# Designed miniproteins, single chains: the designs that were tried, part 31

Each design is a single chain, and the fold is of that chain. pLDDT is the mean over its residues in the fold that is shown.

## One batch from the design tools (miniprotein)

Design m1055
Fold by ESMFold2-Fast:
Structure m1055 (fold): chain A 70 residues (1-70)
Amino acid sequence: MEEAMLRVVGLLRDAAEAAYKESGGDEEAALRLAAERIGAATGLAPEEVIAASRDEEAARALVERAAARL
């Protein structure tokens, strides 16, 4: 489980970095692009990813759910 969670965190980091570069520093556009990429990779709804970006507890729950699907 721990190893799967680390893979999910790495995937989130890569998606966020790619989205940030693609958006040219527009945080709103970067957030939407990252949510779409994470959703495509993990099967999570993009709106859940966006909600998790604003709440540390929601972010933790999302990572745990994504790891369980990996």
Scores: mean pLDDT 71

Design m1056
Fold by ESMFold2-Fast:
Structure m1056 (fold): chain A 95 residues (1-95)
Amino acid sequence: SQMDVFEEVRKILLEEAKKVLSDEQVKYLEEQMDKIGEYFRQGKYDEAMAIVQDLLDRFRNDPKAHDVALKLSAAFSGVLDGKSLEEVKEEVERL
């Protein structure tokens, strides 16, 4: 299901984030990803996307954090478009 794709992408992006971001940034990202997942489960896609946009804005001047936020944005768009885990992973790897 698309929820399963989102959960797998969440795990992959958090493990990547842990390698390059501060502990505080990782905790904040994890909390925001949890909210995205909750809104996605409720079918509140606009609210979920607003959190993604807020992350891009928050991290705009931090290249490593901004790169993770861009990957999250691409991944979430792919999930909303009904793409497979493999397709979403390929799009994220191109960033």
Scores: mean pLDDT 85

Design m1057
Fold by ESMFold2-Fast:
Structure m1057 (fold): chain A 105 residues (1-105)
Amino acid sequence: SEQVKIGLDLLQSSNPAARLFGLMLISGLGGKEVIDFFKSLLQSSNPEEREFAIIGLAALGTKEALDVLRDFAATTSNPELAALARGLINGDPETIARLRAKYNL
């Protein structure tokens, strides 16, 4: 899909605004390639990129995406990222409010 390609290219940008725009473009798509990309991004040394991957998987909202997010929450050594992932899976209002404040959403 052309939209998947554009979204994935934007997510690889060094510009945080371009990455957020890429995330918005793919939010309605789903699919193996998109999920595999977010799985790779969860392994990034950049904590902001890991957080974008968590938000992206939650925004996709498919069973496959949420299963990846659940596995990440169970295995990550970062308690804040684990809490973020679990909060988004469960639709926790406090977690959503903190993300909205952080990213001015």
Scores: mean pLDDT 78

Design m1058
Fold by ESMFold2-Fast:
Structure m1058 (fold): chain A 89 residues (1-89)
Amino acid sequence: STFEDLAETLRAYREHNRSVQKTAEALGVHRNTVRNRLKRLRDLGIDLDTTDPDRLPFEAEVREGVLDIVRAVMGEAAAIRLRQRLAAR
């Protein structure tokens, strides 16, 4: 999915009280597509409750780039720790 698809998914998810089923119906996609997009947001350390969806494409791109660099240089464990710290903000 594009980062804009992730932003649209996050908007719909919050508008529908965090219901995967209602979000899927609102976006016209399969429930597994919504689950996959939400997992990708969590994997990037995006907070699903506090993140501004309008800023999400930029935040997701920056976070993916930083996590890729950390993983390449410092390994997977360091990338996991960084992802957890980003999600806590």
Scores: mean pLDDT 78

Design m1059
Fold by ESMFold2-Fast:
Structure m1059 (fold): chain A 73 residues (1-73)
Amino acid sequence: REELLELLEEIIELLEKEEYEKALEKVRQFMKIAPPSLHPLLEEIIESIKEKKPEKAINGVRYLKENFDWFAP
């Protein structure tokens, strides 16, 4: 659980530093272990990174981190 929250925090940091390639790989890593219900949101985050829309991607990751207890019981 703590490892997953730390991974989300790392993704936000990488996006804020404009290290999009590293951020993208971390999101893909998270998606491999995330429940299927999160995949649409994670795919939107990936597409936002690929489109160089970091603000949208950061907002998505912050939403996941803020509501983590609802997605990872």
Scores: mean pLDDT 76

Design m1060
Fold by ESMFold2-Fast:
Structure m1060 (fold): chain A 88 residues (1-88)
Amino acid sequence: MKAELVLPTGKVITVEYEDKDDPLKVIERIREALKKEEGTEISYEKIGDIIKVTIKSEKLGGEKTIYVRVSADGGKVVELIQKALQSM
């Protein structure tokens, strides 16, 4: 499946995902797509059964942290990251 992620700048990026994908794989694909856009970075750290995702934008002011369960489906991961991006 394909998801369109709207950045705080109004630019749209497209990310491929499946609902059965591991959350870490979905986060990695989003990270790769964001690397093509200068000034927006995503990093993540696995802490037990939780994935801590940090989105940082130097031009849009500050950073946003979200927490994703390792058991989340691909669609849920995309939804949480999209909401974080729109909140910046």
Scores: mean pLDDT 77

Design m1061
Fold by ESMFold2-Fast:
Structure m1061 (fold): chain A 78 residues (1-78)
Amino acid sequence: MDQKIFELLGQTQEYIQQAVEALAQGDYEKAKEYREQAVRLVEEIVELLREEGRDEQAEELERIKREFERWMEEQIAK
């Protein structure tokens, strides 16, 4: 279980890095695709954490996810 969460976090970090890089290059379509993939992975991690009773960690990750989505939308809208 912990190994799966670790692997998903690694994949999430990769997609976040690719989304930020795409934004820096002005490729907003690519940035949106990577954002969507990162968000889906975060949602899977949140579900796994809640199933294990780690509700506080799940809530913190949900807050980080919402902040990332808001930040990305603001960058794309500029």
Scores: mean pLDDT 82

Design m1062
Fold by ESMFold2-Fast:
Structure m1062 (fold): chain A 78 residues (1-78)
Amino acid sequence: SMEELEELKKIVEEEFKKLFPDKEISDDLLTPLAEFVKLLFPDEKDKKKAARRVLLHYKEKLESVKNKLITLSDLKEE
């Protein structure tokens, strides 16, 4: 749902700031990262833990996460 996505975006932003205090994250990256949390860890009750897993996995390739989700968004959903 949209409410779940907005909550996950806030969690991703907070966990990003904890992991990378000297770095900034763009709003454009928050949505795709939140969608990755939903897709990769749907059953994880600790959403902060799920967000940290996504961020740590993509820490060196955060821009590539955005590019992958842009590519996926180009696919037609039925």
Scores: mean pLDDT 71

Design m1063
Fold by ESMFold2-Fast:
Structure m1063 (fold): chain A 66 residues (1-66)
Amino acid sequence: MVTLTTIPLDAQGKPLAELSVTKELPSVEEAEKAAEEYVKSLKDKVASVAVSIQEGTRVETRIVDL
């Protein structure tokens, strides 16, 4: 079980809560694909997206600039 959390950010770095998505996925590979598709859908609409993938006790977080 892997938890994907995506939080879009405006130009000032403020979280856009209404566009934030949390999903439970069966693998890190599927979480990465879901994150990539969501980030691509937000291109030209938001300044950046914070992506967090949690697998058990391991959490990996990155910010993707758009």
Scores: mean pLDDT 82

Design m1064
Fold by ESMFold2-Fast:
Structure m1064 (fold): chain A 100 residues (1-100)
Amino acid sequence: EIDLSKLDVRLAQLLFDFLAEVQKVIDAAKLSPEKRKQVLEIVSEFAERVITLHLEGKLNEESLNELIEEFLKRVGEVAPELVEPLRELAERFRKEVMEV
């Protein structure tokens, strides 16, 4: 059984670490201001959906995989060069979130 209060703190930490690494990838890519804004909005929506699913008790491997694939598809429509590095970060995040 899982201590849900500890899981919440751990999820928050993992999400903040993921967002920090994503920010480094975006900064290194030297995107135009308009593309940067669009990618940051996609990243914010991904984070919000992860939190929402967790609060609703619906965050599991299947739902997280679906969110990651939607996230990467949307990033690829704006900045396809970011898909590979962000996929690596998202897969690490997924593995860490699913590890008990």
Scores: mean pLDDT 82

Design m1065
Fold by ESMFold2-Fast:
Structure m1065 (fold): chain A 62 residues (1-62)
Amino acid sequence: SKEDQERARESFEERKEEFTAAVDLLATAVNSVSDLRSGKITEEEREERVREAARRYDEVLA
Protein backbone atom coordinates (compact mmCIF):
# COMPACT_ATOMS: atom_id res chain seq x y z
CA SER A 1 0.00 0.00 0.00
CA LYS A 2 0.98 3.69 -0.23
CA GLU A 3 1.28 3.86 3.57
CA ASP A 4 3.63 0.84 3.58
CA GLN A 5 5.72 2.47 0.81
CA GLU A 6 5.95 5.73 2.79
CA ARG A 7 7.07 3.85 5.94
CA ALA A 8 9.64 1.94 3.84
CA ARG A 9 11.04 5.21 2.41
CA GLU A 10 11.33 6.73 5.90
CA SER A 11 13.20 3.63 7.16
CA PHE A 12 15.41 3.73 4.06
CA GLU A 13 16.30 7.42 4.59
CA GLU A 14 17.22 6.65 8.22
CA ARG A 15 19.48 3.77 7.02
CA LYS A 16 20.76 5.68 3.96
CA GLU A 17 23.73 7.08 5.87
CA GLU A 18 24.78 3.55 6.93
CA PHE A 19 24.31 2.21 3.38
CA THR A 20 26.28 5.12 1.91
CA ALA A 21 29.14 4.56 4.38
CA ALA A 22 29.22 0.82 3.54
CA VAL A 23 29.29 1.57 -0.22
CA ASP A 24 32.05 4.17 0.30
CA LEU A 25 34.14 1.65 2.28
CA LEU A 26 33.77 -0.97 -0.48
CA ALA A 27 34.54 1.58 -3.23
CA THR A 28 37.63 2.79 -1.33
CA ALA A 29 38.89 -0.79 -0.93
CA VAL A 30 38.39 -1.61 -4.64
CA ASN A 31 39.70 1.72 -6.01
CA SER A 32 42.76 1.72 -3.72
CA VAL A 33 43.79 -1.72 -5.06
CA SER A 34 43.41 -0.39 -8.63
CA ASP A 35 45.51 2.71 -7.76
CA LEU A 36 48.20 0.52 -6.15
CA ARG A 37 48.36 -1.77 -9.23
CA SER A 38 48.65 1.26 -11.56
CA GLY A 39 51.48 2.73 -9.43
CA LYS A 40 49.50 5.83 -8.35
CA ILE A 41 49.89 5.08 -4.62
CA THR A 42 52.10 3.02 -2.30
CA GLU A 43 50.90 0.09 -0.17
CA GLU A 44 51.26 2.38 2.90
CA GLU A 45 48.97 4.98 1.29
CA ARG A 46 46.49 2.23 0.35
CA GLU A 47 46.38 0.95 3.96
CA GLU A 48 45.84 4.52 5.23
CA ARG A 49 42.94 5.13 2.80
CA VAL A 50 41.17 1.90 3.82
CA ARG A 51 41.80 2.61 7.53
CA GLU A 52 40.28 6.10 7.20
CA ALA A 53 37.24 4.75 5.30
CA ALA A 54 36.76 2.04 7.97
CA ARG A 55 36.98 4.71 10.71
CA ARG A 56 34.22 6.76 9.00
CA TYR A 57 32.08 3.63 8.64
CA ASP A 58 32.47 2.82 12.36
CA GLU A 59 31.49 6.41 13.28
CA VAL A 60 28.27 6.18 11.22
CA LEU A 61 27.34 2.86 12.91
CA ALA A 62 28.00 4.23 16.42
Scores: mean pLDDT 82

Design m1066
Fold by ESMFold2-Fast:
Structure m1066 (fold): chain A 81 residues (1-81)
Amino acid sequence: SPAIEFLEDLSVGLYTAAQEQDWALFEALVAQARERAKTFPAEVRELLLAFIDRAVAAVRAGDLAGLVALTREAIAELERL
């Protein structure tokens, strides 16, 4: 699924940028992800945008384990669509 591949790639990118404390890359990945999420069908788009907002909040709170959990939940939701 292109949406699952997008989500997996984004999750790895955000995790890596946060681990390296590369906040410029982190913000660029978030901005690009929001724009790309808008190109998906409405139901998928809404799920991806909600994931991005929650993932950003988790990373900003220092909760990388939360990012991993959110990614697993979002993949499971996409598989049910």
Scores: mean pLDDT 89

Design m1067
Fold by ESMFold2-Fast:
Structure m1067 (fold): chain A 99 residues (1-99)
Amino acid sequence: SLEEILEKAYNEAVSKYDLSEEQKENIYETLKEVAKEVEKYLKEGKPEEAVKYLENQIEILDILIEEEENENARKILEALRDALLGVLEELKKKYNIKD
């Protein structure tokens, strides 16, 4: 399920960074909001649009990471990006989508 993919990607991403419980909670809440939009595309039978949406979100995060001067804020953005990359890779595998 999308929930299982999200939980796996979240756990892997947050394990790579020295994050507080509050920071982990904020990352998870952001991931749930992104997952709602992804689920909407999947329910409409549009997995390629779900993948494109995630790729666009990752591109935005990469720009924000490059501009972020605060180390703690940058760690949160990097963990969020890594989690979204994990979701993206699992969705591409599940729906046999290739770049």
Scores: mean pLDDT 87

Design m1068
Fold by ESMFold2-Fast:
Structure m1068 (fold): chain A 72 residues (1-72)
Amino acid sequence: SALVEEVRALHAEMVELVRDYLQGKLSEEEFEKRYLELGQRLRELYAQLSPEQRAALQAEYNAEMQALYDEA
């Protein structure tokens, strides 16, 4: 599904944004602005997905975020 692929791409952008912030490459203001924008797009896409697709994508994202924080 094109929507599932778009959500995965958006999750990857969010993970990279958090990584850049943790590495001191972004200001807090720039991080907050971009994270809010990505989060709004994510919510719009999630509204178009089945509960099963949302659960799977949320689990994938949570695992990627956990791995990022474990690396820090």
Scores: mean pLDDT 85

Design m1069
Fold by ESMFold2-Fast:
Structure m1069 (fold): chain A 85 residues (1-85)
Amino acid sequence: SMEREKIREELRKKAEENLKRLGVTLTPQQQAALDRAIEKLAEGIVEGKLDEALKSLTPYELSVLMAVLPELRDKVRKILKEKLK
């Protein structure tokens, strides 16, 4: 949908700006994980199921997402702790 694509682009732009600010370049594996995480997150936001979308991510996808989108850090951190037990 157009709404999902718009949210995806906004999340991607925020992540790219944060990476530039930090002077960090992602590996291809990290970039692929971030792309998958952003896709699922955009879908979850459109459907009003953000928490379910975040819970569907792997620990690796969550760790990359938390590093590049600090506004999600607290929510991601709680989910990540549960998945790493």
Scores: mean pLDDT 82

Design m1070
Fold by ESMFold2-Fast:
Structure m1070 (fold): chain A 69 residues (1-69)
Amino acid sequence: DLEEKLEEIGRELAEKFGISEKVAFDVVSGLYKGTKEEDLIEYLSKTVGLSREKAEEIVKEAKRKLEEF
């Protein structure tokens, strides 16, 4: 189940970075659907309130986990 796998990756990111599972899932799902990395970084920094450095780290880790899928 694709949604179940994306939720699993999202949960792992939420635990690692101390963000909500919803935010983590939005990032993973966005990457899977072809959302640009820069747009997700902007979402995390401007909407969620994370530093740009942390946003970049989260997106990079999410991309790595998706590439292993």
Scores: mean pLDDT 84

Design m1071
Fold by ESMFold2-Fast:
Structure m1071 (fold): chain A 86 residues (1-86)
Amino acid sequence: STNLRLLQQQALDRLQQLRDEYQQLTARANDLDKQYSELLKNIEENKVEAEKLKKDKEDLRKRADDLRPYAQNYEGSLQQRKLRLD
């Protein structure tokens, strides 16, 4: 009976160790899942921001292209005025 009690206690201690290890592994897995989810959210947010920046860039380029003929004509006029003052 004493040997059976020792074997039962050893089995219970080993079960507790396995439960503790399982809890630690589960906690680590849950932390990795959280990190993974946060990275996926950051990718989606960065994707939306990149698309906005792309559109803003294209809009600015179009405005610059629209202004180019006016800027060139204005520079020409300023150069002609400078030549008349010299």
Scores: mean pLDDT 76

Design m1072
Fold by ESMFold2-Fast:
Structure m1072 (fold): chain A 64 residues (1-64)
Amino acid sequence: SIGEQLLEIVRELFPDASDEKLEKAAKYLYIQYSERFPGPFDPEKARELAETELYERLKAIVES
């Protein structure tokens, strides 16, 4: 599923984070992805977004 792919992306970036925080980060990533990219889900675009523009925001979520 899209949710599983997003969760995998954030888990790879933050391997020491709790599952609860990773799920929250993955939901945030999905919302931000959906606002930027219409059409079919592209996991590589989601990964690039997570590794660049959203990295510090995702980090703040998992460290909260």
Scores: mean pLDDT 86

Design m1073
Fold by ESMFold2-Fast:
Structure m1073 (fold): chain A 69 residues (1-69)
Amino acid sequence: SDAAIEAAFAALDTDGDGRIPSEQVPAFLRRLGLRPTDEDLAAMSTLDPDRSGWVDRATLRAWARARLA
């Protein structure tokens, strides 16, 4: 659910800046009750196309909704 996605994001966004480190995407999935897969790890680079090392909330939320569909 959206509430679960928001709770998982908030737990990893300790600074409250609306971003998490891209390497925390597996931890985000685990908080949603999912096992990270090789495809999920490959998606990390797609979620951060500029290779900034960060994924914003809106991008991660949209991807997570699709992943859970």
Scores: mean pLDDT 76

Design m1074
Fold by ESMFold2-Fast:
Structure m1074 (fold): chain A 59 residues (1-59)
Amino acid sequence: GNEVTISGRFLEVRPALEENAGIIRQTVTLTPDQERQLQAAIDNVDEDAFYRLAAQFSA
């Protein structure tokens, strides 16, 4: 049902964003401001913002 789908998205997406943030932090030296922006995207479960920021930090 919709509740199971919503729950699955939330539980899967947030841990994936946190894991990817950990990889980014090991690969690239983030500024404190960049770290805060990345963490805010994780806290809001905003995939679009997260991957946009990740692309910018990798450029």
Scores: mean pLDDT 72

Design m1075
Fold by ESMFold2-Fast:
Structure m1075 (fold): chain A 69 residues (1-69)
Amino acid sequence: IASAFERLAKQAEEMGDHETAKLLRELAKVADKLPPSVAVGAVLQIIGNLLEGDLEGAKRTAEGVLKRL
């Protein structure tokens, strides 16, 4: 799970969004504090956002999950 968020951070960075990448790296650091269902759901949602080129959607998803901690 942490490695999944790190992979997504690299994807966002390659798409030119360093802010989203930074949030995803923060999420990777706290992945162990998330319920597994929330962590998996967040990974899938962010994958969907990035595949559509929706960097703002990916950023909002990451921010929303971090706020729940």
Scores: mean pLDDT 78

Design m1076
Fold by ESMFold2-Fast:
Formats: sequence, structure tokens, C-alpha cells
Structure m1076 (fold): chain A 87 residues (1-87)
Amino acid sequence: SLDDILEETFKKILELAKKISPELYELIKKQYEKMKSESLENQIKTAENLVKLLQTHILEHYPDDEELKKEVEEIIELLKKAKELYE
């Protein structure tokens, strides 16, 4: 379901953030808690913004880490599925 895919998406976003920066993890965790009361459309937009933030951080600080790049691509694919189900 859309809810299950969104939950999995946010779970993977938080797990990746925790690996790369404790400060980024805390920031993302706060945004996640806030967005749980938002509409599904806004939850999807929040996930998009968080994925973009993670991708930018990885490209800037870990440009040669293919595992981190693969993990963010997996999150992008989950988010794509969520968007297709919401449409």
C-alpha cells in the first residue's frame, strides 16, 4: 500500500542519515515527526526534499562511496513507487 511504501521510504531515509551524520539524522527525525500529521501529498513532498538533501550531502562529502549512492538510489525508487500509487 501507499502507506507501507511511505513508511519504508522514511525508515530508509532515517537509517541512511544515521550512518552519514548524527546532526543530519536529528534534523531529519524532527521533520519526520512533524510530517506524520500532514497530508499524504505533503508527506511525499517532504520525502522528496529529504532524499535530495541526503543525495547532495553524499555527493559533497562521500563522492566515492558507491554503497551510500546505491542506498539513496534505492530510496529514490521507493519514492517513485509511492508517487505512482498516489497519482
Scores: mean pLDDT 83

Design m1077
Fold by ESMFold2-Fast:
Structure m1077 (fold): chain A 89 residues (1-89)
Amino acid sequence: SPLELARQLFLVLAQQNDVLYKIRKKEDIDEDELQDVISRLPAPLAQVMREALGKYKEIAKIEDTEEAVKKALEVQTQLNTRLLAVINA
């Protein structure tokens, strides 16, 4: 349903904010928690989040916090573009 899709999109956006916060604070990304959330998403959203998670894990290894945040924001922009494509399909 449209309402259930909206709830799933809200969950994805909330997880994006948590990942960005952790990258900015140099805190570890809880991959197990993220994988649990991904497993509850519809397949198209799960695939988009799984691809973004791979990129965020590499970005989290960057020592320069400013550079890591800039790259994480680029991934967030790409993710939002893909999410819009999924909901418009």
Scores: mean pLDDT 81

Design m1078
Fold by ESMFold2-Fast:
Structure m1078 (fold): chain A 70 residues (1-70)
Amino acid sequence: MVVPGGSSAEVQTLSGPMLLASGPLGGPVEVYVSQGGTYYDLTTKKLVELAEGWQTLELGPGEFRAYLLV
């Protein structure tokens, strides 16, 4: 069984769901998106569109990303 590097979590905030992903070793990190829509990437300062369901994020070693629903 292959375990992908990294970790992810969805956190409910007063502004809606926030998706967190970390890739200490890099590679694909799977994130479940409970609410599809436009998210603000707090790390790159960009708006991204995420579909509902499982999404795969390609992260570099030690990379951290946070997405807040707009």
Scores: mean pLDDT 72

Design m1079
Fold by ESMFold2-Fast:
Structure m1079 (fold): chain A 107 residues (1-107)
Amino acid sequence: MKDLLLQFLEAAKKFDEEASKHPLPPEIAEAVQQFIQALANGDFKKAAELAKKTKQLVEEDKSVPESLKNAGLEVMSKAYDLSTKLSSLPVEEAFKLLEEAAKEFEA
């Protein structure tokens, strides 16, 4: 679990760096925001569905540069795997793992 969380955070950082250079299409930006909100609310099943939907939107979009597209596909794949595993845990344990991984990633 911790390795998957760290892989997700690394992919998210790369995606954020690419997105800072090229604005996301509004539909993709909204889907990403909904995913973040679902994670924050502890709704990991909804987060997994939103990650899957966002990945499809990124795959189908023809306007974003390949570097941003590849970063988006990677982060959403990790987001789906992560959210699916978190949904199998008690919410308290899931949030504790997220907090511990975030602390280690920033160290």
Scores: mean pLDDT 80

Design m1080
Fold by ESMFold2-Fast:
Structure m1080 (fold): chain A 66 residues (1-66)
Amino acid sequence: SNDEIEKRAKDYEEAFKLDPSVLEKFNKYLASLGCNCQAVLGGDLREASICVLSKDPAACVPAPPP
C-alpha cells in the first residue's frame, strides 16, 4: 500500500541521516534485488521502497519523456 511505501521511505531516510554508511549497504542491497534505482543522500526514496516492497525492478520511476 502507499502507506507502507511512505513509511519505508521515511525509515530509510532516518537511517541514512543517522549513519551515511548505511546508504552504501542499501544501494548494494537494491542492486542485489535488480532494482533500477539508487538511493542518494537527500534524494527521493519512494521508488527504492516500491522496488523493495514489490520485489519488481521495473517499479522504479520511468525516464523523463524525450
Scores: mean pLDDT 66

Design m1081
Fold by ESMFold2-Fast:
Structure m1081 (fold): chain A 62 residues (1-62)
Amino acid sequence: SEEIKKIEEEIRKLSREETALLDELRRGRISQEEADRRLAALSEKIEELRKKLDELKKKEAE
């Protein structure tokens, strides 16, 4: 469904942001404190979207 595709795309986008943020931290372009805050926020959003994705997949299986 389009809703599932949209959520999967958003999860992929956030995961790419997480990877880019970790890369910036490794290269010393951001502080550890800033990275910790932004990583925590991204992880929370990804988990919320994964829960929603799981619910939608269960509903579409019916």
Scores: mean pLDDT 83

Design m1082
Fold by ESMFold2-Fast:
Structure m1082 (fold): chain A 65 residues (1-65)
Amino acid sequence: AASTTAGSGLEGAIAAVEATAGDTLNVRLYTKDGPVDYADLTRAEAIAAVRAAGDALLGALVGSG
């Protein structure tokens, strides 16, 4: 079973990325336009994806890749 960390809004999503262990991360971003899935991101890439969503971001689920 995959362990996931949830975060609400931009700051919560960044905190979820930072809290999740692993060299690669699977990230689901919940945006105003719907969910966007990323697989096998580095932590830096995951943070960049969260920041790129900006004000459209409602939250995220982050798991180890």
Scores: mean pLDDT 80

Design m1083
Fold by ESMFold2-Fast:
Structure m1083 (fold): chain A 100 residues (1-100)
Amino acid sequence: SAMEEALERTKRAAEAGLATLEALIAAGQVPRVSDLEGVFGLIKILADSGDERYRRAAEELARRLLAVIAAATPSMSADDRARAETLAEELRRLLAELEA
């Protein structure tokens, strides 16, 4: 269906975006907070889909994004760090809901 095709595209976009963020961390670079927030938005679409397959994908992607944020925050400016820490709190809340 068109909805299933849209969810598959969203999942692939989230995976690709997250892989790019993970590669930046591996290269010793600091991701842009807006790019972290963008990937979180895609993860939320998957989590809110009501589909068990995409809920499980969202759970895995959320854990990976939390690891990226944890690795990046020591090298961030104070303003970017505050935004990233807020995002990490939202991710931890989302994970608690997905694991329930």
Scores: mean pLDDT 91

Design m1084
Fold by ESMFold2-Fast:
Structure m1084 (fold): chain A 90 residues (1-90)
Amino acid sequence: SELERRLALVLFVSTVELSSVWFFERLQGTPEMRTLAERAERLHRQLREVVNQALKASETDPEAARKLLGQAERIADQLADIDGQAAKLS
């Protein structure tokens, strides 16, 4: 479905962003970079949980699934911000 494709895209892009933060953390090795990496890891775990909830809700409650997609997109935006911060510190 379109919802499943959007959830997959959000998860894919966010996984790339997490990998980018890990790359910058590995290059710099500073406490500041480690803090950003830990925040990115927590957000990615939250994103995976929300995506799983959205997929489950899509079977019985399409409106709840759309709200969860919105939540996933907001978490992905936060992860993109962290990736941008990590890049600027590098």
Scores: mean pLDDT 87

Design m1085
Fold by ESMFold2-Fast:
Structure m1085 (fold): chain A 84 residues (1-84)
Amino acid sequence: MEMVRPNPELAEMLGIDPEEVLPLEELLRRVLEYLKGLGLVDEEKKTVDLSSSPLKELFGVSSLDLNDLERLREQLLRVSERVE
């Protein structure tokens, strides 16, 4: 299982300790819960619109496709450090 440490900005947004190491799948779950809590998830299209959100700067993209979870994992790895 791929273990990651999110970058400090992502950790702060999710309420995770900046030194915490967690499985990539757990980080993915927490990000999706956070986005749903903000009302940014289009459940019909399975997409997230980040264009009007500070999250666009953090993720470097204007939208996320929840049907492409592998691409979302790649995006999370860009804002995280692989540990093990």
Scores: mean pLDDT 76

Design m1086
Fold by ESMFold2-Fast:
Structure m1086 (fold): chain A 63 residues (1-63)
Amino acid sequence: GDVETVAKAVKEAAGVDEEVARRAAEAGLQSPSPGSATAAMVAAAGADKEKAERAGKAFLEQL
């Protein structure tokens, strides 16, 4: 998938900064567990569990 498209979806779902969303999208695309990797990166950036889970779901919806 296109990193830019996925990053926009993650940003909208999780309410995180563009740079955090882009990094989370890249982590997802490089991982054998893409949704979990995206959620983990968003959580590492300081988002709560609910937002991290939404980020992972939004990532999977773009695949």
Scores: mean pLDDT 78

Design m1087
Fold by ESMFold2-Fast:
Formats: structure tokens, C-alpha cells, sequence
Structure m1087 (fold): chain A 69 residues (1-69)
């Protein structure tokens, strides 16, 4: 079975406020991926774009989504 150790992609003991921000960021990434797909980008191109924006703020992600509309 898969083994998890303290949320490897995030610091251990993340506060609820950060968890909420991470959930919002995941939703924005999902929306961004959908918009990129609608524009005809391949799954590889979408993944590359999302990786580039991984450290971006939620505000920056909203701007990117808006730019794609």
C-alpha cells in the first residue's frame, strides 16, 4: 500500500488556513487546465504550464485563467 509521511508536497503540520488556500489553488489549477484544454493545448503542454505556475499565488492563477478566457 502507499505510505504517506506528513504531506510531502507541503510542510508538516500545515494550518487549516493554509490547507484552505491549497484547496483553492487546486481548484484554480483545475480551471486553468480546462481552459488550456479548450484552447487546444495538449495534456503535456497543460502540465508544463501548471508546473511553471506551481509557486504562483492564487491571485496570479486567477489572472492566468482570466487571460485564457
Amino acid sequence: MAVYTGGRAAPEGIPPERAEAVAEKAALFSELAVELGRKGHSSAEVGERLAELRDASNEELRKEVERLK
Scores: mean pLDDT 71

Design m1088
Fold by ESMFold2-Fast:
Structure m1088 (fold): chain A 63 residues (1-63)
Amino acid sequence: ELKEKKIENLKLTEESLQRQIDRVQAQIAAETDPEKIASLQAELDRLQATLDRVRKEIEEVKK
């Protein structure tokens, strides 16, 4: 089913985004510069929004 392949591809994208989020969170934890922390937090927020969109699309494809 084409639907199965789409779900699999979306799950791979979700996994990639989660790894990026984990990396940025680790960078925030190690960073001492408030300006750099703010920049990393903005990147984290963007990645989280993209991840939420991908998760919603997975649920829509399952319907």
Scores: mean pLDDT 83

Design m1089
Fold by ESMFold2-Fast:
Structure m1089 (fold): chain A 64 residues (1-64)
Amino acid sequence: MVQLPTATLDAEGRLQSLTFYDPETDEFHTLRPGERLLLGPNPLTGKPSDVTAVAERGLADGRA
């Protein structure tokens, strides 16, 4: 099945909530900033979400 994720942005331009389907748990998850980022594979349509990119930036920062 194909489910499109739904993202809600705040007036501040920040992610307020992100709803996506996790095929591993067979459930829909709604994550909010600061609550719990992506802890598993989040197969979005072609690209990862911004919330994931923010968390990964510290890793891709380069061996600092």
Scores: mean pLDDT 49

Design m1090
Fold by ESMFold2-Fast:
Structure m1090 (fold): chain A 86 residues (1-86)
Amino acid sequence: MYTITSGSPREIAEEARRIKEENPDAEIVVKLDGGLYPLTDFLRRLVLHTARLILEAVPDAKIIIENARDKEFVEWLKKEFPNAEV
């Protein structure tokens, strides 16, 4: 299991791809922070964009949402990423 928690969306996606290329059977886990203030549409879209870039690089990556306290944001994330852990 390889856990990625920091970097720009592009850097996170590139790191995930690198790990997967070096270790094809590797389980990749990405932790996204859902508790940032303010929880604006911009921040929601940024989290979504990051997750999409990662899933394009590694389709079987597991996404974990940490510190999610906005109920509407949590419900929106679960709708967009049904397999996300919150």
Scores: mean pLDDT 68

